# Designed miniproteins, single chains, continued (5): the designs that were tried, part 84

Each design is a single chain, and the fold is of that chain. pLDDT is the mean over its residues in the fold that is shown.

## One batch from the design tools (miniprotein)

Design m18903
Fold by ESMFold2-Fast:
Structure m18903 (fold): chain A 61 residues (1-61)
Amino acid sequence: AAQAEEDAWAARTRAAMRRNVEDLGGKLPDVLATLDPEKHTPAQIAGFRRGVAEVRAELAA
């Protein structure tokens, strides 16, 4: 289902960004250019964007 794919990609994106933030001493990495919209489903793109937004919110709090 598209929702399960979105949730999986959000979780993967959060995990990847969290590891990179730890490696960069708490700085948010520029990973926004790594997902090609022509090669990914709308659910994968939505999941990626949601994961990025969640990590940004955690760092801003």
Scores: mean pLDDT 68

Design m18904
Fold by ESMFold2-Fast:
Structure m18904 (fold): chain A 69 residues (1-69)
Amino acid sequence: SMNAARAVGHTLRAVALHLDGGSAEERYEAVKAAVSLLDPESAEKLAETMAKLGIISKEQAEELIEEAK
């Protein structure tokens, strides 16, 4: 779907920001944009993965998962 393609784009932006030393706020906004385009199960999986990779905090991931419900 177009939403899935857009979610991938935002996810890649979050990863690029992490590698290029972008701000924590910019990384969080990119992950939030990706998560907002996904169903709750996919949103949870993505948010948890981004936290495990250190792109966002565990607390930020928990917030995004709650918002996706």
Scores: mean pLDDT 85

Design m18905
Fold by ESMFold2-Fast:
Structure m18905 (fold): chain A 61 residues (1-61)
Amino acid sequence: SEAQQRSQKEIQLFQQLPSMDPEQQQQALDQMLDSGVEAVKEAVDKTIKKIEEEKLKKLLE
């Protein structure tokens, strides 16, 4: 189903985000936002907050 395929892509994206550089992370998030799906937007917002938290931790360490 389309829902199952979307979930699989989202899981893969989230799993790979920590290993990507900030530029690649932003590009991946922008691609998800282009879908226009509310659920995707919520997932993207959560991921952006997590990336910002990681950046802050690196600056403080």
Scores: mean pLDDT 67

Design m18906
Fold by ESMFold2-Fast:
Parts: structure tokens; sequence; C-alpha cells
Structure m18906 (fold): chain A 89 residues (1-89)
């Protein structure tokens, strides 16, 4: 059900926040993708895109000093999600 998918999305969003706080980029990106997927399944594509916009922005900040190529990749992913979000006004 959409309600069950939303609860799973919120669970994975929390796991992504914890991974970001711990600096675990691999887990953070995985959990963010899961959260976004479940928001889409719940019928909330705008929330899925908001998760990607903010999440990739935060991953880029975490990666910037150690892996500038990965940081630029995350910045681009955030920008792509932001443009898609604008189309869903």
Amino acid sequence: SPEEFKKKAEEYRKKAEEAIENGDLVKASHYMDKAADYYEKAGNPKEALRIRVEGYRRLAELAKDKDPVLAEFYRRQSEIAEEELKKLE
C-alpha cells in the first residue's frame, strides 16, 4: 500500500541520515536511493526528488576534500534531480 511504502521510505531516509552523520558515503547513497524509490512507489515523486536533491548535495559536501571527482558527480546528480523537480511544479 502507499502508506506502507511511505513508512519504508521514512525508515530508509533515517538510515541515510545516520550513514551521512557517520561519513559512510556508500551506505548513505544506497539508503537514499531506497528512500527515493519507496517515495515513488508511495505515489510521492516530488518527495523522491527532494530526497535526491538534498541528499546528493550533502554527499557532495562529504566527498569534496577526499574525492573531488565523486563530489562533482554528486553535485551533478543533485542538479539533475532539481531540474526534474521543477518540471513537476
Scores: mean pLDDT 87

Design m18907
Fold by ESMFold2-Fast:
Structure m18907 (fold): chain A 94 residues (1-94)
Amino acid sequence: MPSPLERMLAQVRNLVRMIADIRRDLEARGRPATGDAVALAMFRREAAELARAYPDMTPEQRAALLAELRREMERLGVPAALADEMVRIAEEEL
């Protein structure tokens, strides 16, 4: 079975991909501000759910998740202002 950390890392990667896809769709529809608002609302909800699913998360696991979040956002071209806000939410919720 995958480790708890491997499952958490996969969840973070999938979440960032979903956010990037939603932003791209809404930007293509001429609604980038709506895309950013939806992305932040979704991320806040999912970060809180992740924290509840893994209450025994270690500081090392948390650091690995934050590093993976930053790498995946950079890889998918998430704008710096949105990326900074998502990191802030992750630091508050995790």
Scores: mean pLDDT 83

Design m18908
Fold by ESMFold2-Fast:
Structure m18908 (fold): chain A 86 residues (1-86)
Amino acid sequence: EEEERRRLADGLLAAASAESGLPVETLRRAVEGDPEARALVEREASPFARGLVELAELVLRGEMSVDEALERLAALVAEKGAAQGR
């Protein structure tokens, strides 16, 4: 359970890093509540990358199950695809 949540969160933060260009360490600090890192994510990250960071935070806090996070991830990917299809 803890290992699955950690692995999913790590994957979400890696994807957010690839999407935003921000270092994974910065995104991890934002999830941990660092105000400077959170401000940087809000300023530099796309809505999709911010969504990934939010999912990682909810999963790590136990507020969202792995299955629920995967469903929300699929919705975020679909929204991004629709926006790029314009």
Scores: mean pLDDT 79

Design m18909
Fold by ESMFold2-Fast:
Structure m18909 (fold): chain A 65 residues (1-65)
Amino acid sequence: LDLEALAEKVVELGDKGDVDGAAALLQSANLTGEEADKVKEIAGKIAKEKKATGPAARLFQAYAG
């Protein structure tokens, strides 16, 4: 399972406002607790890089956990 690719897709869906799609994708991946934590960490990292601005990055980090 590619946790980085999964995190990237979750961030993309969240950015588009498709929260239900993001949740469904996470559930279908049958993640362990440790894998879920890693996906959240990677998603937060991607969100920070994607925004590339301090204020926007901080806001999105709050959503990513």
Scores: mean pLDDT 66

Design m18910
Fold by ESMFold2-Fast:
Structure m18910 (fold): chain A 64 residues (1-64)
Amino acid sequence: MKEEKEKLLKKAEEIKEQGDRSNAFLERLGAEGSPEAAEGARRGIRLNEEDTKKEVKKLEEKAK
């Protein structure tokens, strides 16, 4: 039981780290692009953050 909870929590942390990396990549693309590309990148980051939070919450809830 504890091992399964630990595995879920580790997976949640991994997803957070992957989300952070994806956000850094999008920030870089936005900085190199036009103002319109920067706006698109910001929207992409927001959607990615929202998706990451939902996935992490599901895993943390299962770890209870």
Scores: mean pLDDT 78

Design m18911
Fold by ESMFold2-Fast:
Structure m18911 (fold): chain A 62 residues (1-62)
Amino acid sequence: SDLDFLNDLAKQFQELNAKEGVRVAAEKIAEILRKQGDDDMADAILKVTDHALAASAERRAL
């Protein structure tokens, strides 16, 4: 089911501990959501991920 698929992706996402890994995982999730017709949800995930990564980068610059 779609829920089982999303749960497996969530586990892979959590196993990634690098900033690059988080970005790649979000892009893969967004692609899948777009294939399911959930463009709004895909855009939301990418937006949230970009925001979180930008905040992390600002913290590292200090």
Scores: mean pLDDT 70

Design m18912
Fold by ESMFold2-Fast:
Formats: C-alpha cells, sequence, structure tokens
Structure m18912 (fold): chain A 82 residues (1-82)
C-alpha cells in the first residue's frame, strides 16, 4: 500500500485536518508531529522549503540551512525505517 507523501502529510497538519490525520499509521503520525513543529517555526509554503531555524529543524537537517520536502522526507524515512 502506498503511504501518503511528506507533502500530503504536511498539508493535513497545516490545514488541521483531524480526520485525515486519524487515518495515518503511528509512524506517519510521528512524521505529522515533527512536521507540526517545523511548520510552527520553519516552513515557507510559497518556496516549498524548510529552514533550519529551530532546534528540531537543526537536528533533522543535519547541518543544512534549508531543505526541500523531498530531502526532509529522505531524512525522516532514514530515522523511521526499520
Amino acid sequence: MEEPTLEEIYELVLNKDYEGLAKLTDEQRAFAHILRGLIEGDYDPEKKEFYATSPISKRIFNGKEKVTPEELLEALEKEFKP
């Protein structure tokens, strides 16, 4: 089964779509929780970039000042893959 993309999960978090969030797996919900923290401080939806301005962003970005959603997804998948 195809999992929702990182961008789809962040749209659910940004729009506070609680019904969509409730359909996520526990791992996808963990992604949503991390994305909520990033969105509260670090996401620019116009540029579709995340900026390493918070302690959470700095840990996830591993030395990069900014990342695309694809780069962020790769970093998060690396942390949550078995």
Scores: mean pLDDT 64

Design m18913
Fold by ESMFold2-Fast:
Structure m18913 (fold): chain A 74 residues (1-74)
Amino acid sequence: EEEERLERAAEAARIIGKTFNQPEVGEKVAELFRAKDWEGVDALIAELEAQGKTDLALGIRGARVYGEHPPAFA
């Protein structure tokens, strides 16, 4: 289900945020994923990259891809 996929992506974003000691960023991304606000996610990724938080931005980009396109079984 789409909601189930988005919730998994949101949980991944929260874990990524906590891993980089930025739980507020992870929670904000989780809210954007649930809202399907992909433009908001892209804007946040760009802002994180501008702040030099490249690894955090890369992690969130990965979660975004999963949220849009679930992995397919072969």
Scores: mean pLDDT 76

Design m18914
Fold by ESMFold2-Fast:
Structure m18914 (fold): chain A 80 residues (1-80)
Amino acid sequence: SRRDQLLAQLDALIAHLREQARTLDPEARAVVDETVARLDGLRRQLGAARTDEEVDQVLEQVFGLLREMGERLEALRDAR
């Protein structure tokens, strides 16, 4: 199903972010680790979604969280 495909994609993304975090400095790693923890929450919410609308709402939150992570990482880079 669409939900099952998206769950698999989100699980792969979380695993990839955890792997990448190991190579980062402590400040950047903290941002990624916090994002992963929040994505784990959204992954559980996606697993409980019963309608396409609920799935879309979770995806909107996932994309918002990834954008926030990118902005926080950029701000850390610009502060140097």
Scores: mean pLDDT 87

Design m18915
Fold by ESMFold2-Fast:
Structure m18915 (fold): chain A 56 residues (1-56)
Amino acid sequence: VEAVLKSEKAINLETGKRLPKGTRVTITKIHPDGTVTGLDEEGNKVIADASSLELL
């Protein structure tokens, strides 16, 4: 499932930096607490708040 970030509420797990608004991510898992894990366009693991994502 592809999604786009609506806000800077996602973190690149490799670098620890926040991802910019407009970043495309592929969701791999949705967690019960409302967070999601996925991959960015370069294949890096990311974590985001589900409310910060717009599904494509």
Scores: mean pLDDT 77

Design m18916
Fold by ESMFold2-Fast:
Structure m18916 (fold): chain A 62 residues (1-62)
Amino acid sequence: SEEEKRARLAEELTRVLNVDPASAQAIADRVPPERYDEVLELLEKVREGKATPQEVVDFIRS
């Protein structure tokens, strides 16, 4: 569900960007639901060393 994806997005943002949960939730709140899967995939690539945290921030801002 979108709610489960949103919760997962906030959790992964907390871990990958090393920010507090409130900041991660605020960032997740700025992501449209249609982009959740793309942001989650990008966060996974950061965890694998295939992308940078800055690329996640830039993608969300675009």
Scores: mean pLDDT 81

Design m18917
Fold by ESMFold2-Fast:
Structure m18917 (fold): chain A 55 residues (1-55)
Amino acid sequence: AAMDDATAEAQAILSGEGLTPEQFENLAKAFEGAYETDGAPGNRKLAEKYRELAK
């Protein structure tokens, strides 16, 4: 199936096109902080994803 441009851009950001491991750790910490304040499950999932990408 074809992927939409918006989905392709989001996936490129998630996969870290041009990002360093340090930038992924910073993103994970930012979403962890957001989850601490809001308790939103989406923020928790994003924090976990960015932590995996920082490995």
Scores: mean pLDDT 68

Design m18918
Fold by ESMFold2-Fast:
Structure m18918 (fold): chain A 67 residues (1-67)
Amino acid sequence: EFEEIYREFFELMREAAALLAKTTDPEVKERIRELVKKGQDALANKDFEGARKVIEELRKLIEEVEA
């Protein structure tokens, strides 16, 4: 269960890195960095509910930018 949250977050970090390389929008870049930091902080504190929320927000951001 918890291993799945770590796996999903790390996969999203890879997707976020690819998006950072493609996007020229500074607001999108800042938002991606902010969400990655929030996810890292949540996992460091074993806040798995917070980590799941960040995962969903990051997925939504990637989806919105690619739409």
Scores: mean pLDDT 79

Design m18919
Fold by ESMFold2-Fast:
Structure m18919 (fold): chain A 59 residues (1-59)
Amino acid sequence: MEELRKALLEAGLTETEAEAAVLALVHKMSLSEIARRLGLSSRETMDRMIRAGEALKAL
């Protein structure tokens, strides 16, 4: 799972965006749990998740 985080960071994501993607894809956390864990609003978490999804499609 460290490999996924590295790939996302190398694709140009911030550490917060990469962490949100790992929490969703690897740990199967809900949006609200990710928002709580990262100290973000639901909107900010959703925006991070969308950006992570775009980067994953480019990998």
Scores: mean pLDDT 76

Design m18920
Fold by ESMFold2-Fast:
Structure m18920 (fold): chain A 76 residues (1-76)
Amino acid sequence: MEELLEKVRKKEAKLREENDGKKVVLLVSKKTPEEDKKYIKELFESLGIEPEIIEGDVPEELVKEILEELKKLEKS
């Protein structure tokens, strides 16, 4: 989980991690479907992490990559 956040932060430089290290802030495109946002939130919650999703100008391909990585974590 932490490694995934570091990768996203390095690519975009817009992802924030709360200084308390207890919450994750994920910046997603305004065009990201609500279904995908809900799925991301549920995956993080199933892993014991409480994410906060904020809409912004993020490339759609980056959001898709994050979703695919989360699906891989669910299978593992």
Scores: mean pLDDT 57

Design m18921
Fold by ESMFold2-Fast:
Structure m18921 (fold): chain A 68 residues (1-68)
Amino acid sequence: SPLEVIEKLAKEWLEKNKDDPELVAMIKRVAEHLKVVAETEGLSEEEAKDWAERNIKVLERLHAERKA
């Protein structure tokens, strides 16, 4: 299931960033948004994985910009 793929990736990202509560909150929000998009657009598991990975790169960039 594309939703299960996003959930699995989200859990991995949350575990890696568990010591940063602000980033944890952002990851949770992004994961919820990605699930809505995957469901609404009928994404495949492969498409959902690609979308989720692209979104984490954007999130990492935004988090870095916020620190600057």
Scores: mean pLDDT 78

Design m18922
Fold by ESMFold2-Fast:
Structure m18922 (fold): chain A 85 residues (1-85)
Amino acid sequence: AIKETVSRLLKAAEQVLKTLDKMDLETAKRIARNFAEIAENLYKKTGNPLFKEAAEVARKAVEADTLEEQKKYLEEMINILKKAL
């Protein structure tokens, strides 16, 4: 269940990264907020600090004022989540 949830989150994040240049900033922030909530829930269920770190990075994406910053934080989150598999 957890490994499957992480795999789905990774696939979703990679898909968002590929289409980020076509999104408005508010849509990107909303998606980042959803990713943060999923990562926070994974941390609560597993205690794995990688999920806490991923959630914190996703929260930085929510606060980002540009799509370039959003891209940077999404790439960072993806790299952290890959370590959790």
Scores: mean pLDDT 86

Design m18923
Fold by ESMFold2-Fast:
Structure m18923 (fold): chain A 61 residues (1-61)
Amino acid sequence: VDQLQQRQQELQQRGQGLVDQLLAALADPTASPEEIERLTEELQRVHDELVEVQRQLQQAQ
């Protein structure tokens, strides 16, 4: 349970960092489309992992 809670917090922090990076890239006219796509893919992956961890935490209660 504690390991899942720590993983959830780490994923939330990583997700926020990726959102900040993506917003900065979208505001930057020199940012490459490939960089934006990479950040979007990483953010989707973090979101999927968060959904799975949240489901596991709910079942562990």
Scores: mean pLDDT 81

Design m18924
Fold by ESMFold2-Fast:
Structure m18924 (fold): chain A 110 residues (1-110)
Amino acid sequence: SMAELRARILALIDEAEELLDKLLEAIDNNEPKEKIQEIVGELAQTLSDIITLALSLFPENEELRRVFGEMGEELRELTKAIENGDLEEARKEVEELRELLDRARALIEA
């Protein structure tokens, strides 16, 4: 049902938010770069799953498509910041991704 698909997308958004928290903790604890990159990879996969399911359920929602485009851009900037060891920029990109996830949640719950 549409309600079951919506619930699944919202659960994936919760998972993405938990991965953002885990990523910030790993950065703050000076975890190895490989461990931080592993978490970013898990985040990228979860975001991809959210986008695929949400656009399948709401194919005509241009605002949701725009939000997902911005999420993809912020994920690329986050990946660059981690590669460059720019942890201040990485924290900023995490905050921007969190705001975009909150916006996606609101659009999906509407």
Scores: mean pLDDT 89

Design m18925
Fold by ESMFold2-Fast:
Order: sequence, then structure tokens, then C-alpha cells
Structure m18925 (fold): chain A 67 residues (1-67)
Amino acid sequence: NEVKEKILELLKENPEGISLVDIQKKLKLESEEVQKAVEELKKEGLIELEMVDGVATVKLTEKGKKA
């Protein structure tokens, strides 16, 4: 899945995490596409979602860093 691969690459470049909105903007994707890919990556254990100052932030797990 090309969208999942692009998100993983972007997260590897931003180890502190990236908001869902910033992922959408940087990759020029629809919010629906980003949400679907993020949901799949979370189910695979490659990412985690954290609320940081009220913003939904996406981060790589240790498994995700190795993928």
C-alpha cells in the first residue's frame, strides 16, 4: 500500500511525531486516505496515536522503525 509506505517514511523523518493534519498536507492526500492508512498501520502495531496538547499525533513504534 503506497499511502502506508509514504506515511512510514514521513514518520521515520519525524521521530517526535506528526499530526494527522500535517501528514495530509505534506503528502497531499485526502483525510479519508490518511485515516484509513493510519488505522491499518495501528492494527499492524507499526504506529501509535497520542493526544499532544489536544492534537492527534502519530508516532512510530519500535516495530515501525524496523519496517
Scores: mean pLDDT 80

Design m18926
Fold by ESMFold2-Fast:
Structure m18926 (fold): chain A 81 residues (1-81)
Amino acid sequence: MSEIEQILNELDELLSSGKLTREKALEFMERLIEVFKKTDPETAEKLEEIKKKFEEAKTDSEMLDYLWEAVALVTEALKKM
């Protein structure tokens, strides 16, 4: 399993168990950005923009929307690797 797939699986487990916090979600976004900086810098830049929007989000709904946008972007990038 790739490092990216491990990060996504950990995120999914936290979401499914209701244990995902704003702090942990930010940590997952940072981990994904660091991995993509090494393999796909373009995707890393897009993730950094989504992370900025996530940090500015005021509601749980907005935070979840940006988190899912990041997961969708990562999933698409992973298919090209």
Scores: mean pLDDT 79

Design m18927
Fold by ESMFold2-Fast:
Structure m18927 (fold): chain A 92 residues (1-92)
Amino acid sequence: MLAEAQAALAAEFAEREAELEAAVAAGDRRGALELALEIYRRVGERFPDNLLVRAMVYRAEAELARLAGDEAAAAEYEAKAAEALAEARARA
């Protein structure tokens, strides 16, 4: 996978680490997922061909849909994430 995309993810998560830890400590699963999704989307826009980042966006969307009770949307996002991960593995 592109080292630059991995470095960008690490930098974004490091910058937002205190907010993520606070959400986790508060039991705010939705807030933690929304923060992670924001980071994945931002990095994904910089690296649109990175299938792992794309899969992480879909996984976060699926978990948020599940928290909202939208099982159909969750299943659709899970399928898209699995497809992106399978393609990424085939390219590795």
Scores: mean pLDDT 81

Design m18928
Fold by ESMFold2-Fast:
Structure m18928 (fold): chain A 84 residues (1-84)
Amino acid sequence: AELHQRILEELAQVRALFEQGRASDSRAEQVRYLTRAIELARQLLAELDQMVEQAGREPPPSVQRIRADLERIIAEAEALLAAL
């Protein structure tokens, strides 16, 4: 489904931004990439939460795994920003 492909593409973008932030040798670039990763991850989580709410049932394991991965990326990115 087009929606599933879009979610996977957005997740890939979140991961790419997070890794760019981690790999950067500049504080300004680390802040920029990690902040964008957090923002995009939070947007995707909100989209997934809305889909679950509209479905009126427990999310399938694949959606639960994506949500857990996004929450982990947000937590790790926030910890990295706090250490700067």
Scores: mean pLDDT 83

Design m18929
Fold by ESMFold2-Fast:
Structure m18929 (fold): chain A 92 residues (1-92)
Amino acid sequence: MEELKKKFEEAKQAITDSLQEAKRNIEKNFDLDKYKTFLELEPLAQARLKDFSGDREKALKLRYEAYQKIYDIFGDESAKKKAENLKKQLEE
């Protein structure tokens, strides 16, 4: 029982760390297409992580910040619109 709980917490942490590292590597390498792909795939990973933590607001905030950065760096109007939609969801 305790061993399963420990493995569960370790898995949750590994998923969180993996998502943060993927985001960091995409931003550092300046690969806009991979960054956009990450932002579309990240909600699926965050939905799975939500089964452990229930942290909807954190997931939405990470996506909002990422799309805002895409707009600020690349001037992508599509990213701006997605950021505005995510901001509305954060306001519930």
Scores: mean pLDDT 60

Design m18930
Fold by ESMFold2-Fast:
Formats: C-alpha cells, structure tokens, sequence
Structure m18930 (fold): chain A 108 residues (1-108)
C-alpha cells in the first residue's frame, strides 16, 4: 500500500521542486509513495481536497515562521489523527527537509 503524502505551499515552484526531490528519494529507498501537491496554500478548499485524498502524512512548507506556524496549526485542527511536518524552507535545506519527511514516514 503506498504512503499517501500531501505537500502544501503557496509557491508552485517550491512545491514542484520539493515533490520531485521527495519522489526521487522515496524511489532510492524503495518506498511506494502517492503525492498530492497543493500550491494554493491552506484554505477551506485545499483542506477539503486533502480530506478527499485521505493522506497518511501532510508536509507544509513556508519560509515565514509565522505563516508556517499558522498553517501547521490549522492543518492540525482539521486533521487531528494525521502526522503533520512543518518545514521552514528559509532555514532548512532541500536535503534536510526531505530527510525529515523520510524520518516521519518511518513513524507511520
């Protein structure tokens, strides 16, 4: 059964780069993943899309600590039983961010 991961950011380019790197790392580790990319941020509409996708893990990306905290809290309230990983893209390298997601996958 593939691990279902939702990746959320307000930047389409960041979401694309992150999901491409995540897919490559999962393939190297022989981990089967299904990724849903959301580039419109955390809104009522994107929360409904995530609910329909039924993820095992949600990754939220932002370069602003304040916006990351707000988005993470909103997702935690909407998805109390889902593991959520918040990543500050201004403070965390792509390689470190992908490794944090791989560590989270081991806990599912």
Amino acid sequence: KPIRIAVVDSSESIVKEFTEALRKEAEKRNIDVEIKSISSGVTDETIEEIKKFNPDLIVVLDSSPELLEASTKRLQEAFPDVKIVGINTGETSLEEAIERVMEAIKEI
Scores: mean pLDDT 88

Design m18931
Fold by ESMFold2-Fast:
Structure m18931 (fold): chain A 98 residues (1-98)
Amino acid sequence: MISEEELREFFLMGSTTLWKVGEPLIPKKETTRPESLHFLIDLGIFPSSSLEARKVLNFDSTKVIIDDKNPKSKLYKETGKTVVSFSELVEWAEKKLS
């Protein structure tokens, strides 16, 4: 099980490392729910823009991008780095934070 605090800490310190370990937990299809969105905002995890996603790249040596506005394939092609959508983050959090 993963707590809210652990999820937030992993997101800030090494999202790529967390996603490598928890990859099977990320859903195939993207689904965003208003309740989950508000919950992630309250935790301070919510990346709302590509600029916020780029802060993860600048900070994280593993260089992961979280972005829901652009196709993953486009961002991966441009950066060569792991891309996780916000929808995947939301649904993963729902399954693990319960």
Scores: mean pLDDT 44

Design m18932
Fold by ESMFold2-Fast:
Structure m18932 (fold): chain A 87 residues (1-87)
Amino acid sequence: MEEEVLREIRELVERLVEELRRQLENADVSEEEKEEYLKKLEEEMKKLEELLEKGLDALKEAAGIDLSLEEILEDIRRARERLEALR
């Protein structure tokens, strides 16, 4: 169960990151800005993944962590929508 949940979350995150990367490539942003955004996003996602692996039991007990995950996903969605508007 735990490994399956982490796999599904990882796949979802990878899809969101790839979609955001595609949107950034279609926007008129500098290569440097794009690289910096993607690097920060990857680092935050990696930290989240490590938190999930180490604190899955804590996540079940703490609603605040679940809300933090939703906030991160919401920020990614907002960034994607803004980049799509630049098309």
Scores: mean pLDDT 57

Design m18933
Fold by ESMFold2-Fast:
Structure m18933 (fold): chain A 70 residues (1-70)
Amino acid sequence: MITPEELVELLKEYGLPDLTPEEVRARINAIEKELGLPVTGELDLELYEAIRKKYPGKSGVELLKTILGL
């Protein structure tokens, strides 16, 4: 499980757009709702596997961008 705060640090490491933890949580909540998953606001195993199944072959960075709508 990866928290919004941990995802903000990963975004900085990858040179991706600067988001607040609240903005990350809102984006995760939006995709969880779209996929019919429990709304946790965190990148859990269920969300990760659902996105991997929908977008096979994406790398970790590409997957992260897809989850956050980047």
Scores: mean pLDDT 79

Design m18934
Fold by ESMFold2-Fast:
Structure m18934 (fold): chain A 97 residues (1-97)
Amino acid sequence: MAERLELDIELGVLDIQAAVEKVTLRNLLKRSKNPEIQKKYEELLKKIDDEVYPQLAAARQAIDAGDVDAARTHLENARKKLEEVRKESEKIDKEFK
């Protein structure tokens, strides 16, 4: 089974997606003139650092230990948290046009 390779690829994809989202949020923060909107984007950046990256780190450790089930769980948690950040960012843009 190519399970380890598939997990390594998924981890890499999520790492890139998290990095892209951080760049997007930093650009949105820089362009915003509203302090309340700025706080919301700062909170989303903090959520990626505090909630997404720890799950990616845990997934990497699980992959290295050969714990496929733990790796899948951590990758799924990272994906869900990153999707939540994207949805919250879109909602902010829509409410504060």
Scores: mean pLDDT 85

Design m18935
Fold by ESMFold2-Fast:
Structure m18935 (fold): chain A 64 residues (1-64)
Amino acid sequence: MEALIKEAIELAKQGDYEGAARLFLEAGLSGNEIVKLMREAGFSTGDIIAVAYAYQKLVLEERA
């Protein structure tokens, strides 16, 4: 789990918000946990919104 979270953070730093969201989802994090973790890691509000949007989209696709 910790390795997936670290990789997700590195992808988010590179602007790969979809890749980051996928790894956060695989790690079993909720949307609220992702927001908190990214804020603690020093990401901008825009970066957090982009990852949260990608995460929400992936969750909706898996429910279909």
Scores: mean pLDDT 81

Design m18936
Fold by ESMFold2-Fast:
Structure m18936 (fold): chain A 64 residues (1-64)
Amino acid sequence: MLYDLVNVGENPIASSDGRVFGKGETVTGVVSVRFSPDGELVVGRRADGSVVIASASDVEIRPQ
């Protein structure tokens, strides 16, 4: 299953490959979504192998 992560926060989300997703922008092609043990962070892995890490309060997770 694929996921989209929508940046609903004020801060940009940086990807491990140097891409940046600003407010209202969507990280597409996410194949894996994990939460940190405290639930404060979301870790998304994309199909290209890049990883995004964001505050859980800053993202909306949308199953595709």
Scores: mean pLDDT 81

Design m18937
Fold by ESMFold2-Fast:
Structure m18937 (fold): chain A 99 residues (1-99)
Amino acid sequence: MVEAQAAALILAVAYLRAGDPRAEPLLEKAERGEVTEEEIEELVKKLQEKVKELIAAGKLEEAEELHRLFTSPAAELARSARSPEEALRLARELAEELR
């Protein structure tokens, strides 16, 4: 359960960096601990699709940045958080670093 919330916060940080309005509702849902593993799988799939679209369009730098945000050591650290509160704190720190 904590892993799903951490993954949602990492995706929300990626959306925040991209200026995507999907970031805000995802953050609120993760803060309430309401994100399911099924929703995370769906969001990961859509992120992978977006990376593939960027690669096909020749936007390799943008594709690498989006992929890196999801797979970076900081993202792995957020996933290893002991609680949703800790995961939220780490995701907020990442969002501040990226702004």
Scores: mean pLDDT 66

Design m18938
Fold by ESMFold2-Fast:
Structure m18938 (fold): chain A 78 residues (1-78)
Amino acid sequence: MEKLEEALRHTSEAVKAIREGNADEALQHAERAARLFVELGYPDVAAAILRTFARMLESKGHQEAAERARRLADEVAA
């Protein structure tokens, strides 16, 4: 599987996990997707994805997971 296809799959799985209430699983998929985008040379895309997932996690009441996603986004964007 191409690295981009894998990154997009993890992005989709993170969205699904958030909808199902699985914050830890969502964060794992979001982190994996972000890492793959950084490896592909798109750190800005990785940061944007992590910020988007942080907002979704926060809207579902998963404050700790949202904060972790925001911190990772800042680290990737640096």
Scores: mean pLDDT 85

